# Designed miniproteins, single chains, continued (5): the designs that were tried, part 27

Each design is a single chain, and the fold is of that chain. pLDDT is the mean over its residues in the fold that is shown.

## One batch from the design tools (miniprotein)

Design m16913
Fold by ESMFold2-Fast:
Structure m16913 (fold): chain A 86 residues (1-86)
Amino acid sequence: SEEEEREKEIAREALRRAEELVKEGVDPEELRERYLELLEKHRASGELTDEEKIELSAYGYAALALTTPEEELEPGRKEILEEIEK
């Protein structure tokens, strides 16, 4: 349960940061570049801090949001938030 609570907390924080990045109008190409850099670090070492996991997920969510219609994201985002709040 502690591990599950931690994963939910990481997901919640990542989603919040992703929303901030999208609102700030960060370049989608830069978001993709940062995501790939962190992903490569994970593949090379297998070790990511909680902060790096949050960053990886946040950049991934933000990149997805900028390339996916808002109508398609809105329900999925709501479902994820409801699941995390349980």
Scores: mean pLDDT 69

Design m16914
Fold by ESMFold2-Fast:
Structure m16914 (fold): chain A 84 residues (1-84)
Amino acid sequence: VPSREVLEELTTLSVELISSAVKISLGKQGKESDEELGEALIEQGRSLREEARVLLDAGLISPEQAEEMLRLAEELERKGLELR
């Protein structure tokens, strides 16, 4: 079981990677503004939160894994709000 510090660091790195991937995807659509990136990250966070709940309710992931997904979702939404 990873420590809390390791999980927080992993979440930060995951947010950076997802943000980069979303920015590249938006660029391919001609959408290069920070506002559009922010909106896309908020939507991605909401989708991840819903997925975590569905997977947990179905018994497909552990509560610990669901908490990791929820932390990632919250950080994506937070980063998205900072870019708006």
Scores: mean pLDDT 75

Design m16915
Fold by ESMFold2-Fast:
Structure m16915 (fold): chain A 88 residues (1-88)
Amino acid sequence: MIDERIEKIREYGEKLIELAREAGASEETLEEIRKLIEEVIKAAKENTPESLEKAIDSLGRIKELLLEAGADEIKVNELLSKMLEAIL
């Protein structure tokens, strides 16, 4: 069900925010990541090829912000992969 997918995306998103916070990301960076997660959720709800493309772009930006903050790339990639699976 789409609602179950959205809840999983939120859960993985919260874990990404926690990973960024542990890495020492600023509150500004954490707010940007939260906004990108909400964009991913919106795109997943729309479930069109165009919205999926936007979700992928947002996931790419989340990865950039997390790596810039010094987050573990392996953990970032694992969570982003799970989030992408929930979107697809």
Scores: mean pLDDT 83

Design m16916
Fold by ESMFold2-Fast:
Structure m16916 (fold): chain A 113 residues (1-113)
Amino acid sequence: SSAQREEAERLVEETVKEARELYEKFLNGEISAEELKEKLLELVRKTIERLKNSGLSPEEQIAFLTRLAGEISTLTHEALEKITDPEKAAELEAVTNAVLAEIAAAIAEIRAE
């Protein structure tokens, strides 16, 4: 329904906002790469669970997860532009790859029906 799609839209927007705040904390040295990874995986897993229980079709769930993956990729590229330390850049890329793999696994599970 339109109401379920609107709730899912807000969920993805809130998830991206929280992810952005975590990236900013990492960039400012407030949290480690390991803490960023743990908090992002917790956030993304919660969002995946809420989308699976949303009452949306599998196709709509995949569309929202695909958007979330795209938004996280964008946040990573924006953050990488601000990083001059190659080691810190590599740590952020490793965290992002782990998070994107989690989303990809959820999409694959939904597609398997």
Scores: mean pLDDT 90

Design m16917
Fold by ESMFold2-Fast:
Structure m16917 (fold): chain A 87 residues (1-87)
Amino acid sequence: MSVEERLEARLAAFEELLRRTSDLELALQGVEDVLVLAYTLEASEELVRRMVERLREAIRAHLSPEDAERLERVLDRSLATILAMLR
C-alpha cells in the first residue's frame, strides 16, 4: 500500500469518527494520528499539505466554528513543524 493510500485510509477513519461524535478531544487525537503517520512514512511536503487541507475540511464540517478555529491553530503549528522535519 502506498504512503498516500495509507494516509487516505487513516483520514477516512478520522472523518467517520467525527460523523459519530463532534468531540474536540477525539478530533485532536485523530489529527495527531494522521500527522504522526505522515511523519513516520516520510510523506512528501505536497502530500502533507494535501492531508492537512482535508483534515481542515473534515474539522470544519463536523465541529463548532470555535472548536474548529482552535484545532486549526494546532494544525497550522504542527504543519510548520512537520514540514521543517521532512525538509
Scores: mean pLDDT 80

Design m16918
Fold by ESMFold2-Fast:
Structure m16918 (fold): chain A 120 residues (1-120)
Amino acid sequence: MKELEEIVKKLVELLEENKYDEALELLAKAFLETEDKELLVELLIKRAFELFEEKKYDLALELAMLAYALALLLDNEEIKEKAKKALEEIFEKLGLDPEAFEESIEYLKKKLEELIEKLK
């Protein structure tokens, strides 16, 4: 089984290379195969804040959105709230309107659901 931290690192590399479809497929596969789906979401949140401190704001936002989209697929209200608060904090720090991204988050959630079903 691939270590989740290595998967998150590869995900960031794919996003930096604008390989968006490959990034989503990797994330969907990792989510399907992992025994600890909550840990995957927490590692994405942690890496998003690390990228923010590195001033890689676009990547930080993309990872926070992906973390929240994955959290919405889980029957765990605590991880959903944690991911939502992380994303809201990044929006606030960047001066962005969260409502402007609601459609993007719904799109990412649906795309991840479709990829997870296809990979089963």
Scores: mean pLDDT 85

Design m16919
Fold by ESMFold2-Fast:
Structure m16919 (fold): chain A 99 residues (1-99)
Amino acid sequence: DELIERARELLTEIVRLVLEYEENPTEEILERLREKLEELLEVLEELRRSPDPRARLEADILEGLLRIILGVLKSIHKKKGLPPSEAEKLLEETIERLA
């Protein structure tokens, strides 16, 4: 329960940061996104190691949602935002850890 709740909380915070990045694309917001993404990936790894099939299913669903959110972030970056290298690095690191 607590891990699933934490993962959903982190995903909600990530969505808020993506929306903030769309309005004001700054390095500071990108750094906060990186921190929250790292926390979420850690929680998802714990959920995936769970012997509970429900926890593993929640991890799969949340990973799917995260991939959609990363797609949105990539689209925002294409239209505006920080230098390509920073956003590309964040996306690359996150996708690599999802695999």
Scores: mean pLDDT 77

Design m16920
Fold by ESMFold2-Fast:
Structure m16920 (fold): chain A 88 residues (1-88)
Amino acid sequence: LEAEAKRLIKEAEEVLKEGKEVARKLDEQGKIKESMKLLLHMIALSGEVYLLERLVKNKAAPEVIAQANADLKALIEELKELIEKAKK
């Protein structure tokens, strides 16, 4: 659970870095609405990373950490899909 949380947080950080670059390129192309959609999803993902980090640090119950891991994984997959669609 803790090892999985650390892996997911690292993956989220990498996806956020890619999302920022894609959002910047969309903004440069005048695709402001698409850029804004990516930014909103990135804000949500960043909040979920912060929550999971706090749950791990505070030794939350295993079932709580497992649910937070699942929630973060879902947000990572959602943002990855949006990034790939934005590149088309």
Scores: mean pLDDT 85

Design m16921
Fold by ESMFold2-Fast:
Structure m16921 (fold): chain A 83 residues (1-83)
Amino acid sequence: MVLTRTEPLAGVEEFAEEAVRLAKEQGKVEVRLILPTEATSRLAAEMIKVIADRAGFEVEIQHEGTTVTITLRPKELVEKELE
């Protein structure tokens, strides 16, 4: 599932928690954020990374100007494959 939102930085924490909830329900989730500045999108990506990592998700981040694509996948799923 892909989540796309244009949000101010203040809403990023709530959005990150929603993305984690959906990733727990559906497994892999892709999040796309479009923010007002490249600096703001970088900061938002860092906040999402911290929240997702604390929830047990691996995070992959791609930056394209003001657009950030963040892929969330459960760390437990990766560890099961690595036996």
Scores: mean pLDDT 69

Design m16922
Fold by ESMFold2-Fast:
Structure m16922 (fold): chain A 74 residues (1-74)
Amino acid sequence: MAEERIQVARETAQELVKEGKISEEQGKKAIEAVQRLVDRDPELSPEEVRLAVKMAAQGYSLEEIERLIEIARE
């Protein structure tokens, strides 16, 4: 369910913040971006959600993240 995927996104963002790789603000922005991706593709795997959080936190656009996920599925 979408709630499960959003929980994975929150856990991934929190881990990256604890590791010092991103700020709390970047983590929040990443979760918001992943929420939009889950709304478009409710079948996103937990691994794809984690990748999306990492990319969004680094400033990649939603469209760029969607393309990266598509490439990773090859």
Scores: mean pLDDT 78

Design m16923
Fold by ESMFold2-Fast:
Structure m16923 (fold): chain A 89 residues (1-89)
Amino acid sequence: LPPVEEARLTDEEVAAAREFGLSLDEEKIRPASEEEREELRELAEKILNSDVEENDKILEEWAKRVGKSATVAQLQAALALLLKEKEKE
C-alpha cells in the first residue's frame, strides 16, 4: 500500500489551497505514482528556472494537464511553489 502520508495534505497546505481558491475533494485526490512524481520534478525544475510571470503560465498548463483529478503530490508541489513565491515578496 502507498504510504498514508502521501494521501494527506497538512493543515497548512489545506489552508494555502483554500487561500489560492483551490477546491479540495478528498475523493478526487489520490497518491501519486512514480511516473507522476517524475513529471512533477520536471515541472518544479522549470518553475525554479523561470521568472515569476512564466510561473503562472507553467502552472496553468499543468492544471489543464491534470484536470479535475489531481494527486496529493501534485497539489503539494504546486502549493510549495506558490508559498515560495509568497515568501519572496
Scores: mean pLDDT 53

Design m16924
Fold by ESMFold2-Fast:
Structure m16924 (fold): chain A 88 residues (1-88)
Amino acid sequence: SMAEERRRRLEAAAKKLGTSVEQVEAEIRDLVSDIEAVDKEIAEMKKQGADERKIAELEAAKGILEAALSFMADLLGVSVEEIKEFVR
């Protein structure tokens, strides 16, 4: 089942990181949530005609968060699209 596959991937990642499954799930959830929050802030700033430099700084911050999520996806052996499903 997908649940059993997800569990095995999380257990393997937790072992590699020297942590728990619960901590790996929390990190993925936090990264996905932070990316969504930054995306909403960028969209709102663009709507308000905010300073291009401030928008660029937020886009750079989003890039760092996306790189961290990609690293976690690689550890779990899944795509970035698949790892986002882990916190649905």
Scores: mean pLDDT 86

Design m16925
Fold by ESMFold2-Fast:
Structure m16925 (fold): chain A 67 residues (1-67)
Amino acid sequence: MKKEEAEKLVKKYEEAIELTKEQGERTVAELLERGDLESAQGARENMEKLIEYFKEQKEKILKEAEE
């Protein structure tokens, strides 16, 4: 993979992580305000799973860029 292409993809995943965290925290806060603790916990878990997925994709791209 070309370095410039890898940097562009890494930036997209970093933006996706930030957006996922922002939207996820907002969703959790809204559910907590409504007293829906179980849904709030589920939303946080889903947010964390998505962030880990994007981090894994980012690491894979960085590894391929070194080849």
Scores: mean pLDDT 81

Design m16926
Fold by ESMFold2-Fast:
Structure m16926 (fold): chain A 74 residues (1-74)
Amino acid sequence: GPLDQAVAELQALGDTNSAQLLQDARDAIEQGNFLEGEIYLGMLRIQLAVAKLIGDTERAEALRRGIEALEKMM
């Protein structure tokens, strides 16, 4: 699905930390732990802001798609 694609894109770009955060957020949301899901989403939004500031457009687009997929699960 779109989340798995975002994870794969981030891994291909070498952003293994953000890829792991997407997976951790998904697992938290699927388990009904929406507080932990929101914490991981907050961390991901910071990573997106950083990617935009430094002009890392490929990483920013992958992060944006992953965040949008997670938000649709809540």
Scores: mean pLDDT 90

Design m16927
Fold by ESMFold2-Fast:
Structure m16927 (fold): chain A 84 residues (1-84)
Amino acid sequence: MEIPKIVRDTIETAKRLAQEAKTPEQEQQAVDAVESAAETAKWLGNEEGLREAVRTLELIAQLSKDPEVRERAERLKREVEEEI
């Protein structure tokens, strides 16, 4: 299955936000973007989009300098994995 453009574009935005983040607030914006993309992928029944969301949450957790952001990303990753 191909990832829908809206899901893919949102994931790419999340990756960019995570890499460019200078504050925990900006890192939270990256997590918010992945959450939105995962909800859209779930609505569309697109498992490949959900898998990409999982990988992106792993990236955010790895890049995050804030424990709260890391915990949120890891929790959301587990929730998204249950939908696959």
Scores: mean pLDDT 84

Design m16928
Fold by ESMFold2-Fast:
Structure m16928 (fold): chain A 113 residues (1-113)
Amino acid sequence: MKEQIRAEADRAIAAARAGLSAALGIALDANGNPIGAAAVVSETASAEELAKRAAEEAAKTPGASAAVAIGGAGGSATSVLAVMSVETGTILTRELPVSVADALEALRAAVVG
C-alpha cells in the first residue's frame, strides 16, 4: 500500500474523531487502483462541499481517471460520498447513513487494508 494514502487517511480520521468537519478523497487510475489521496479539514464547510473539495484535490494526482471522496460535518450522524470523473469533471454525490469518522475508517480499510 502507498504510504501517502495512509498518511492522508490517518489525518482525515484524526480530525473527524476530534469532532472537526473532514473529508478524504482517493484518486483512482483507469483500472480502479488507488494512486493518491487528499485530506480536507474545515470548521465551516458542509459535508457535500468537503466531499467535493476532497474529490477535486485527489483528482489532481497525476494519472487519476476518477476520485472517490467521503466528507462529513463534525457532530453529524450522516456523511456524503462524492464520485468524480476526471475526464468530464462531473461530480455525483450521495448521502451515507453513517458518521464521517466511521465512513472514513471504512474507506481507509478498503484502500490501505
Scores: mean pLDDT 83

Design m16929
Fold by ESMFold2-Fast:
Structure m16929 (fold): chain A 100 residues (1-100)
Amino acid sequence: SLDEVLREIIELLEEAKEALEKEDLETAIKILQRMVDIAESTPEVPQGIVDLLKEILDALEKLKEDKEKGKVSEEQYKRRVKSLIEAIETLIELLRHLLE
């Protein structure tokens, strides 16, 4: 069941990455919320993975709030989105190695 859950999380991370590439922050947040729920409900998922998913979710929610409040320029927004995409890509690679 752990391998199946990790594969599901990888698929959801790929989907979240696609949403961020389209600048669909709302969809990315909903996908990350679903991933956190899945990971927290599966005791075999390492706590470090749960914590990383929560950190990405927090960063996405903070970016959305900062954007809505005009606290970030379009250039700063794009840089933060790019950093979040890179964080997601790094986590996908980490999870793929755990499946081997």
Scores: mean pLDDT 89

Design m16930
Fold by ESMFold2-Fast:
Structure m16930 (fold): chain A 99 residues (1-99)
Amino acid sequence: NDFWKKVEEEAKKIEERVYPRILEALRKANPDMSEEDIERAAKTLASDLAVALVRFPGDRERIRETLRRTLQYLADQGLIKPEAVEELLAEGERIVDEL
C-alpha cells in the first residue's frame, strides 16, 4: 500500500532527526546506565515518537500518551530509571514543540 510506504518513509526521517536529542536526554537522565542500554532505549523512544507524529499530526494528547507509555515500558524493562520518566516526558514534549 503506497500510503503506508510514505508513512514509513516520513517516520524514518523524523526518527533520524529526533534520535540524537533523545539519546542526549537519556544519557543526561541516566548517567549510570550502559551506553548500549541507553542507545536501545533511545532507538525505541525515537521510533515510537516518529510513528505517533506521522499518524496523529497535531494530536498533542496522543503524542504525550505515546511518550508516557514508551517511557514507562523502558523503565519496566530496566533500560531507564523510573525516576527519570517525568523529566524525559517533559523533554520529549519540548523536542516535539521544536520540530
Scores: mean pLDDT 83

Design m16931
Fold by ESMFold2-Fast:
Structure m16931 (fold): chain A 78 residues (1-78)
Amino acid sequence: MEREKAIDELAKLTGEAAAKEGGNPDSAARMVREAAERMNLTPEELKKVIEEVKADPNATVSRILDLLFKVASEKKKK
């Protein structure tokens, strides 16, 4: 439940970034949602990404994905 809410928030932020770049917000939101689910990210890990994105109002989809990958790196390593 907490994880679902965190994924929803991140997806929303990624969609907003995609819209600014002239991309498809729904497609970008789905992509990040699927990535977060596949990497089995915890709510705590997702919150770290969300905090970083919220600190940068000009965050691009690329930056958001990089942050997601960085946080997920420890889980993917094992």
Scores: mean pLDDT 76

Design m16932
Fold by ESMFold2-Fast:
Structure m16932 (fold): chain A 133 residues (1-133)
Amino acid sequence: EIDALIKEIEEEIEKLKDIANRFYTQLLVEKYLGLVSKELYDEALKAEEHIFQLVSLVRELIKLVREGAPVDEIRRVAEQAEKHADEALSELDKIEKLTKNPQIVKDIREMKEEIERIRSLVRQLVAAHEAAA
């Protein structure tokens, strides 16, 4: 059911945004206190950019699905979302290896889990839309 998939995707996006906001707020405080390197912080900002692009593209994908857009347009937006998901996961993996802070590691793992859930749901949404066409 397309509407159920859209609802689940929107719920996972909000969870990802909440975790990211907590993570980046804490990271900024720790950088101010000299507890994180410039390298770790710069890599974290790259991950944030890709997470933001992923969220924006997934919202555009939902809009296109609701409007009954052609499968090719939906696939292009989904492919762009996948690229930003892959780049975010890669950057998060690098940051996870640079830190022993258990709260930072926990937030990184939670963000990675939410990105993977969003990817899975987006793939299901694209497949459901293609089957309905």
Scores: mean pLDDT 87

Design m16933
Fold by ESMFold2-Fast:
Structure m16933 (fold): chain A 68 residues (1-68)
Amino acid sequence: MAAQMQQINDQIYQARQNNDTATAAALTQQYDALVVQNRPPGVSDDQARARARRGRDAYIRDQAARAA
């Protein structure tokens, strides 16, 4: 799960760099779906998706920083 999410985040980053909004949106939907599927009990789908977006953005930021 984690490795798959990281791969999707990397692809989202590349799609956004290319201004490919359609691909970025589709990949974001896939990432959010995985986070919702793995959410802890009691967390709503909306909360899980919000967390997914924050986590994805943090990962992309970290990748950019490490790439220098």
Scores: mean pLDDT 72

Design m16934
Fold by ESMFold2-Fast:
Structure m16934 (fold): chain A 99 residues (1-99)
Amino acid sequence: SVIDEAEEKIDKIVEEVKPHLSEESYEVLERTKKQILDVLKDDSLSAAVKKTAIAVIGAEGIFELRLLEKDPEKLELGVKTVNEITKVALEAVDKLAQS
């Protein structure tokens, strides 16, 4: 399914960055990932509501990373990763809405 493919892509993205992040930043990414996937899987939500919620979750994840991560290279990687998983999830919402 579109959701299963999105989950596999997001899981791979987060797994690939794990050895390059602090434990605290990785925990932020794992929470952000889980929240995005929960929204994506919630069939009670419209596509517009899912997209708004996913964008807000991504922005909150980036905000938390900026407060917690003191290493600028790890911060940049964390922010890039949140943006990548957010993009995958938003593309999945669009594919589901067109089905």
Scores: mean pLDDT 89

Design m16935
Fold by ESMFold2-Fast:
Structure m16935 (fold): chain A 77 residues (1-77)
Amino acid sequence: SREEAIIATVLGIERAALYFEMQLTKNEELKRELQEIRAEINQLMANFENLSLEELQERYDELMERINKVLARFKAE
């Protein structure tokens, strides 16, 4: 669906953005947390066609909230 295509596109953009943040940061703890989030995005994308739209939206929302919290801590430091 178009909604699934949008979620996949946004996840791809976020994954790339997190990779660049990992290259720029000198904080090893934040780098590790960003790598863990990237791994979760990869797992979600690998199982994308096996999930319902409702399950996909729930997982997407959880990931976006986690990304925002981690990046907020990075910005505060």
Scores: mean pLDDT 82

Design m16936
Fold by ESMFold2-Fast:
Structure m16936 (fold): chain A 77 residues (1-77)
Amino acid sequence: SPVDAELEEALAYLDKLIAQLRQEPATPETVARVRTLIAGVEDLIAYVRAHHPEATDFIAALEAKLAELRALLAEKE
């Protein structure tokens, strides 16, 4: 469906942002951007769980991205 395509694009865009942040030097500015992205993904997970609890595969994908971001934050600190 068109909605499924938009969700796939959103996940792909998040992957691109994570890949970009991995290439950035370990600076306070990069750390702040990673923290901001973590907060955004956490808010999105909370929203999807509250409004679309049936979207279990999408929630699992977001949780996996959140874990990747938390690992990246630990590497940049």
Scores: mean pLDDT 83

Design m16937
Fold by ESMFold2-Fast:
Structure m16937 (fold): chain A 97 residues (1-97)
Amino acid sequence: SLAKKAAEILFERLKEDPTLTTWPWRELLEMVAKELGVSVSTLYRLERDILRELSRIAKEEGYEKAAELFEKAAKEEDPEERQRLINLALNALRDEL
């Protein structure tokens, strides 16, 4: 799955450099899109699937709070509220890294 690969790349980059948790979500997706050789618009179409995969990875790695927030973001239909939840998830991940 492209969403799974995107989430795995993003999570590894965040673990290698926790300061990336302060980056705008769009810039994080642009970085991952470049590594995968796809357009950022392709990843935006998969955004909720990527967030679901990030929740799974975070939970497997023991980052329970970040996992809960990524799961909430994946289920959120309102784009503005989803972005707020993504920012909270990245902040929670930084605190646990």
Scores: mean pLDDT 89

Design m16938
Fold by ESMFold2-Fast:
Order: sequence, then structure tokens, then C-alpha cells
Structure m16938 (fold): chain A 96 residues (1-96)
Amino acid sequence: MGREEARRDAEAGERLARAAAEAKDPARRAGATIGVGGSGLSAALAGERAGDREAGREAVERTAEAARRAAEEAKDPEAARAARLGAEAARRLGEG
């Protein structure tokens, strides 16, 4: 159960990362970038709740990597910082 939730969250995070990279408007890019971090946190929590830490870690890794890439694309320092914090939090939760 949590494995499927984590996978869906990771896929959503990857789509948001792509949208952030493609957005030319700073505000839209910032919103998408923050969304990537949120998807990572959601994936980590799904794995934790299911007691399937391996599935959670894999989903977190995918989302965290996408979030880091989105943060690098963001020209807004606030958006970049939020995305990095989201990626870090997701990674820590996925590891336990």
C-alpha cells in the first residue's frame, strides 16, 4: 500500500521538477519547485507508515534528486532554498 503511494508521489515530484525547469515565469517556477519538495516528504511519509522503508527510500531518492535539479534551475533564492530543505527532509525521513 505505502509503496504505491510513495511511487505516485515520486512520479508527481518528477513531473513538477520538469515543469519547474520549463517555466519561464519566476513565480510559477518557484511554486513547482516547492511542490517537488512536498512530494518528496509525502513519499517518505507513505513509506514510513507502510513500514516498507526500502520502497520509501527509493521513492525519496527519486524525488530528492528531482528537487535538487529543480532548485538548481530556480533563479529565485527563496524557491531554491525551500526545494533544498524539502529534499533534505524527505531524504532523512526515508532513511529513518
Scores: mean pLDDT 67

Design m16939
Fold by ESMFold2-Fast:
Structure m16939 (fold): chain A 85 residues (1-85)
Amino acid sequence: AREEIERLAEEARRAIEEGDRERAKELVQKLAFTAMSAPGASDEQRQAVLEAAGALVRAIDEGASREELERLLERLMEAAFKAVE
C-alpha cells in the first residue's frame, strides 16, 4: 500500500512537471482510491484523502503553478500515508 502510494505520487509529480493535466488527474484519483481502500483507514482519514485529492484536481483544472500543485500533492501524500498505516 505505502509503496504503491509513493509510486503513484512520483508518477503524478512527473505528469505535473510535463504539463499533462489529464494524466495528473488520473494518477491523483488512483492514489486517492488506493489510500481510501486501505482496510485500516478511518472515515476521518478517508475524508482527509478525498478533500486533499479534490483540492489538487481543482488546482490542476484552474491552471495553478507547478509549485502550488507540488505542495498540494505533498498534502495528499501525507493524508494517504496516514490512511494506509
Scores: mean pLDDT 83

Design m16940
Fold by ESMFold2-Fast:
Order: sequence, then structure tokens, then C-alpha cells
Structure m16940 (fold): chain A 90 residues (1-90)
Amino acid sequence: MSLEEKLKELKELIKDFQKKAKEYKLSDKEVIEALKSGIETLKEEYGDNEKVQKLIKEIEEIVKKAEKGELSWEEAIEKIIELIEKLIKE
């Protein structure tokens, strides 16, 4: 799978998860665990790619801010989707 294909897959998984979180009333802890799992998969497949390393660091920073209550989880997810879309365009 190409990096572009993997990033598109990750974006769609996050969007699907956002829909399910609203539908099934998922807890903040479940949202955090799902995001961390997606990040680990991306690290394993594309950890040597500098753009992916930067993306992961930016996502981890957003997740930390949300865990501290500085961002809502809805705002954090939107920012993560925007970062992934920006990388796909490159």
C-alpha cells in the first residue's frame, strides 16, 4: 500500500470512528485508545518517513492537549483529519 493510500485509509477510519463515537456514546478513554492504536500502526508501516514522523508528533501533541482538557475531542479529531488531508496533498 502506498503512503497516500494508507493516509486516506487512516482518515476514513477516524471519520468512521467519529460517527461511531456519537452513535454508541464512546468514552474519552475509548477515543484515546483508538487514536493511539492508529498511530502505532502508522509508525510500524511508515516510521522511517520524515513527513509521517512529523504528522505523528503533531497528532500526539493534539491528543495530549485533549487529554488535558485544552481541546474538546471533537476539535482534536477535526485537527487530526486536517493534518492528514494536508499530508495527502503533498
Scores: mean pLDDT 75

Design m16941
Fold by ESMFold2-Fast:
Structure m16941 (fold): chain A 53 residues (1-53)
Amino acid sequence: STSHQNRIRGRTIGSTLLVDPEEGKKLMAKATPEEQEEALRQYSLLQTLLQNS
């Protein structure tokens, strides 16, 4: 489904923002609003986990 695809893609983009910020920004620019929201949620979660390590 479109919703499922948006969640998967958004999470991939969010992880990319952490590992390769420049590539992640390019992916964000091409992402749908739903993918962008999911990407930011994923990125925030990963950032929080890293700060608590």
Scores: mean pLDDT 81

Design m16942
Fold by ESMFold2-Fast:
Structure m16942 (fold): chain A 87 residues (1-87)
Amino acid sequence: MEAFGAHLREVLAQLRRELEELERRVLALTDDPRVRALLAELRALLEETEAAVEAAIAAGDVAAAEAAMREFLRRSSALLREIVALL
């Protein structure tokens, strides 16, 4: 679990950096409050996923960690599509 946990933490850290860059670029293009709300929801989703992954790592539950990451990919993809539709 430790090696897997370290890998997931690095993936989440990279996703956080990518989200920060996305927010910077998108907010340079638009001041639409709907876009700001969707970006805030995407940030909250990442924080929720980081917490769920840490809980799964602490419990030694690989299936729970994988489920959290899969749910993140599903929900983040939907949010990104909504953001793109407003640009």
Scores: mean pLDDT 86

Design m16943
Fold by ESMFold2-Fast:
Structure m16943 (fold): chain A 96 residues (1-96)
Amino acid sequence: SKMLELIIESVEEGIRTADPMKVAVALVAAAVMGLPDEALDLLHDLEKIIADAVRTGDRQAMYDKIAKLLGLPPSERTVENIVKKVKEKLKKIYEE
């Protein structure tokens, strides 16, 4: 779905730039599209983690929390692996 790609792109930018608003926009779009609660819960958790990082200034804690949420081991907690895993999980939840 082209709309799913736009949701994923917004989430990726939110993670890369530490911008919770980009994830909030993705959450609203996902809700309007009727994505399942599993996708909405993931996006809400991501928004909260990124918002906490903006408040504290701790980007490493942000990446560690997102990686833990996604089940990534410490050796794989790179921004690229986090973004890849989020994309894979959202696509799997959407069943595309």
Scores: mean pLDDT 84

Design m16944
Fold by ESMFold2-Fast:
Structure m16944 (fold): chain A 100 residues (1-100)
Amino acid sequence: SPAEEAIKLIEELIKKIREHVEKKDFEGLIKTVKEAIKKLEEIKSKITDPEIKKLVDEAITLLQIFADVLPKLSEEKAKEAAETLIKELEKIRKEIEKLL
């Protein structure tokens, strides 16, 4: 289902965020986040459940804010922002799973 595709994409995104942060590859992180936004927008268009659609939209919004702010942050603050993003994405993923 599109909702299961969203869950899997969020799980893979969390893994990639951790990898980019560990490598201090913040330019690659921005690219990965922007690609994830495009994929989530496509998945969102196929979701009919309004609560799941809202959760996917929340994830997209968080990722957009993160991509915009990340280039302006120090390495230390970028790492902290990424850790916060991971926690928020994990929360959204779990809430989508509860609705399946």
Scores: mean pLDDT 90

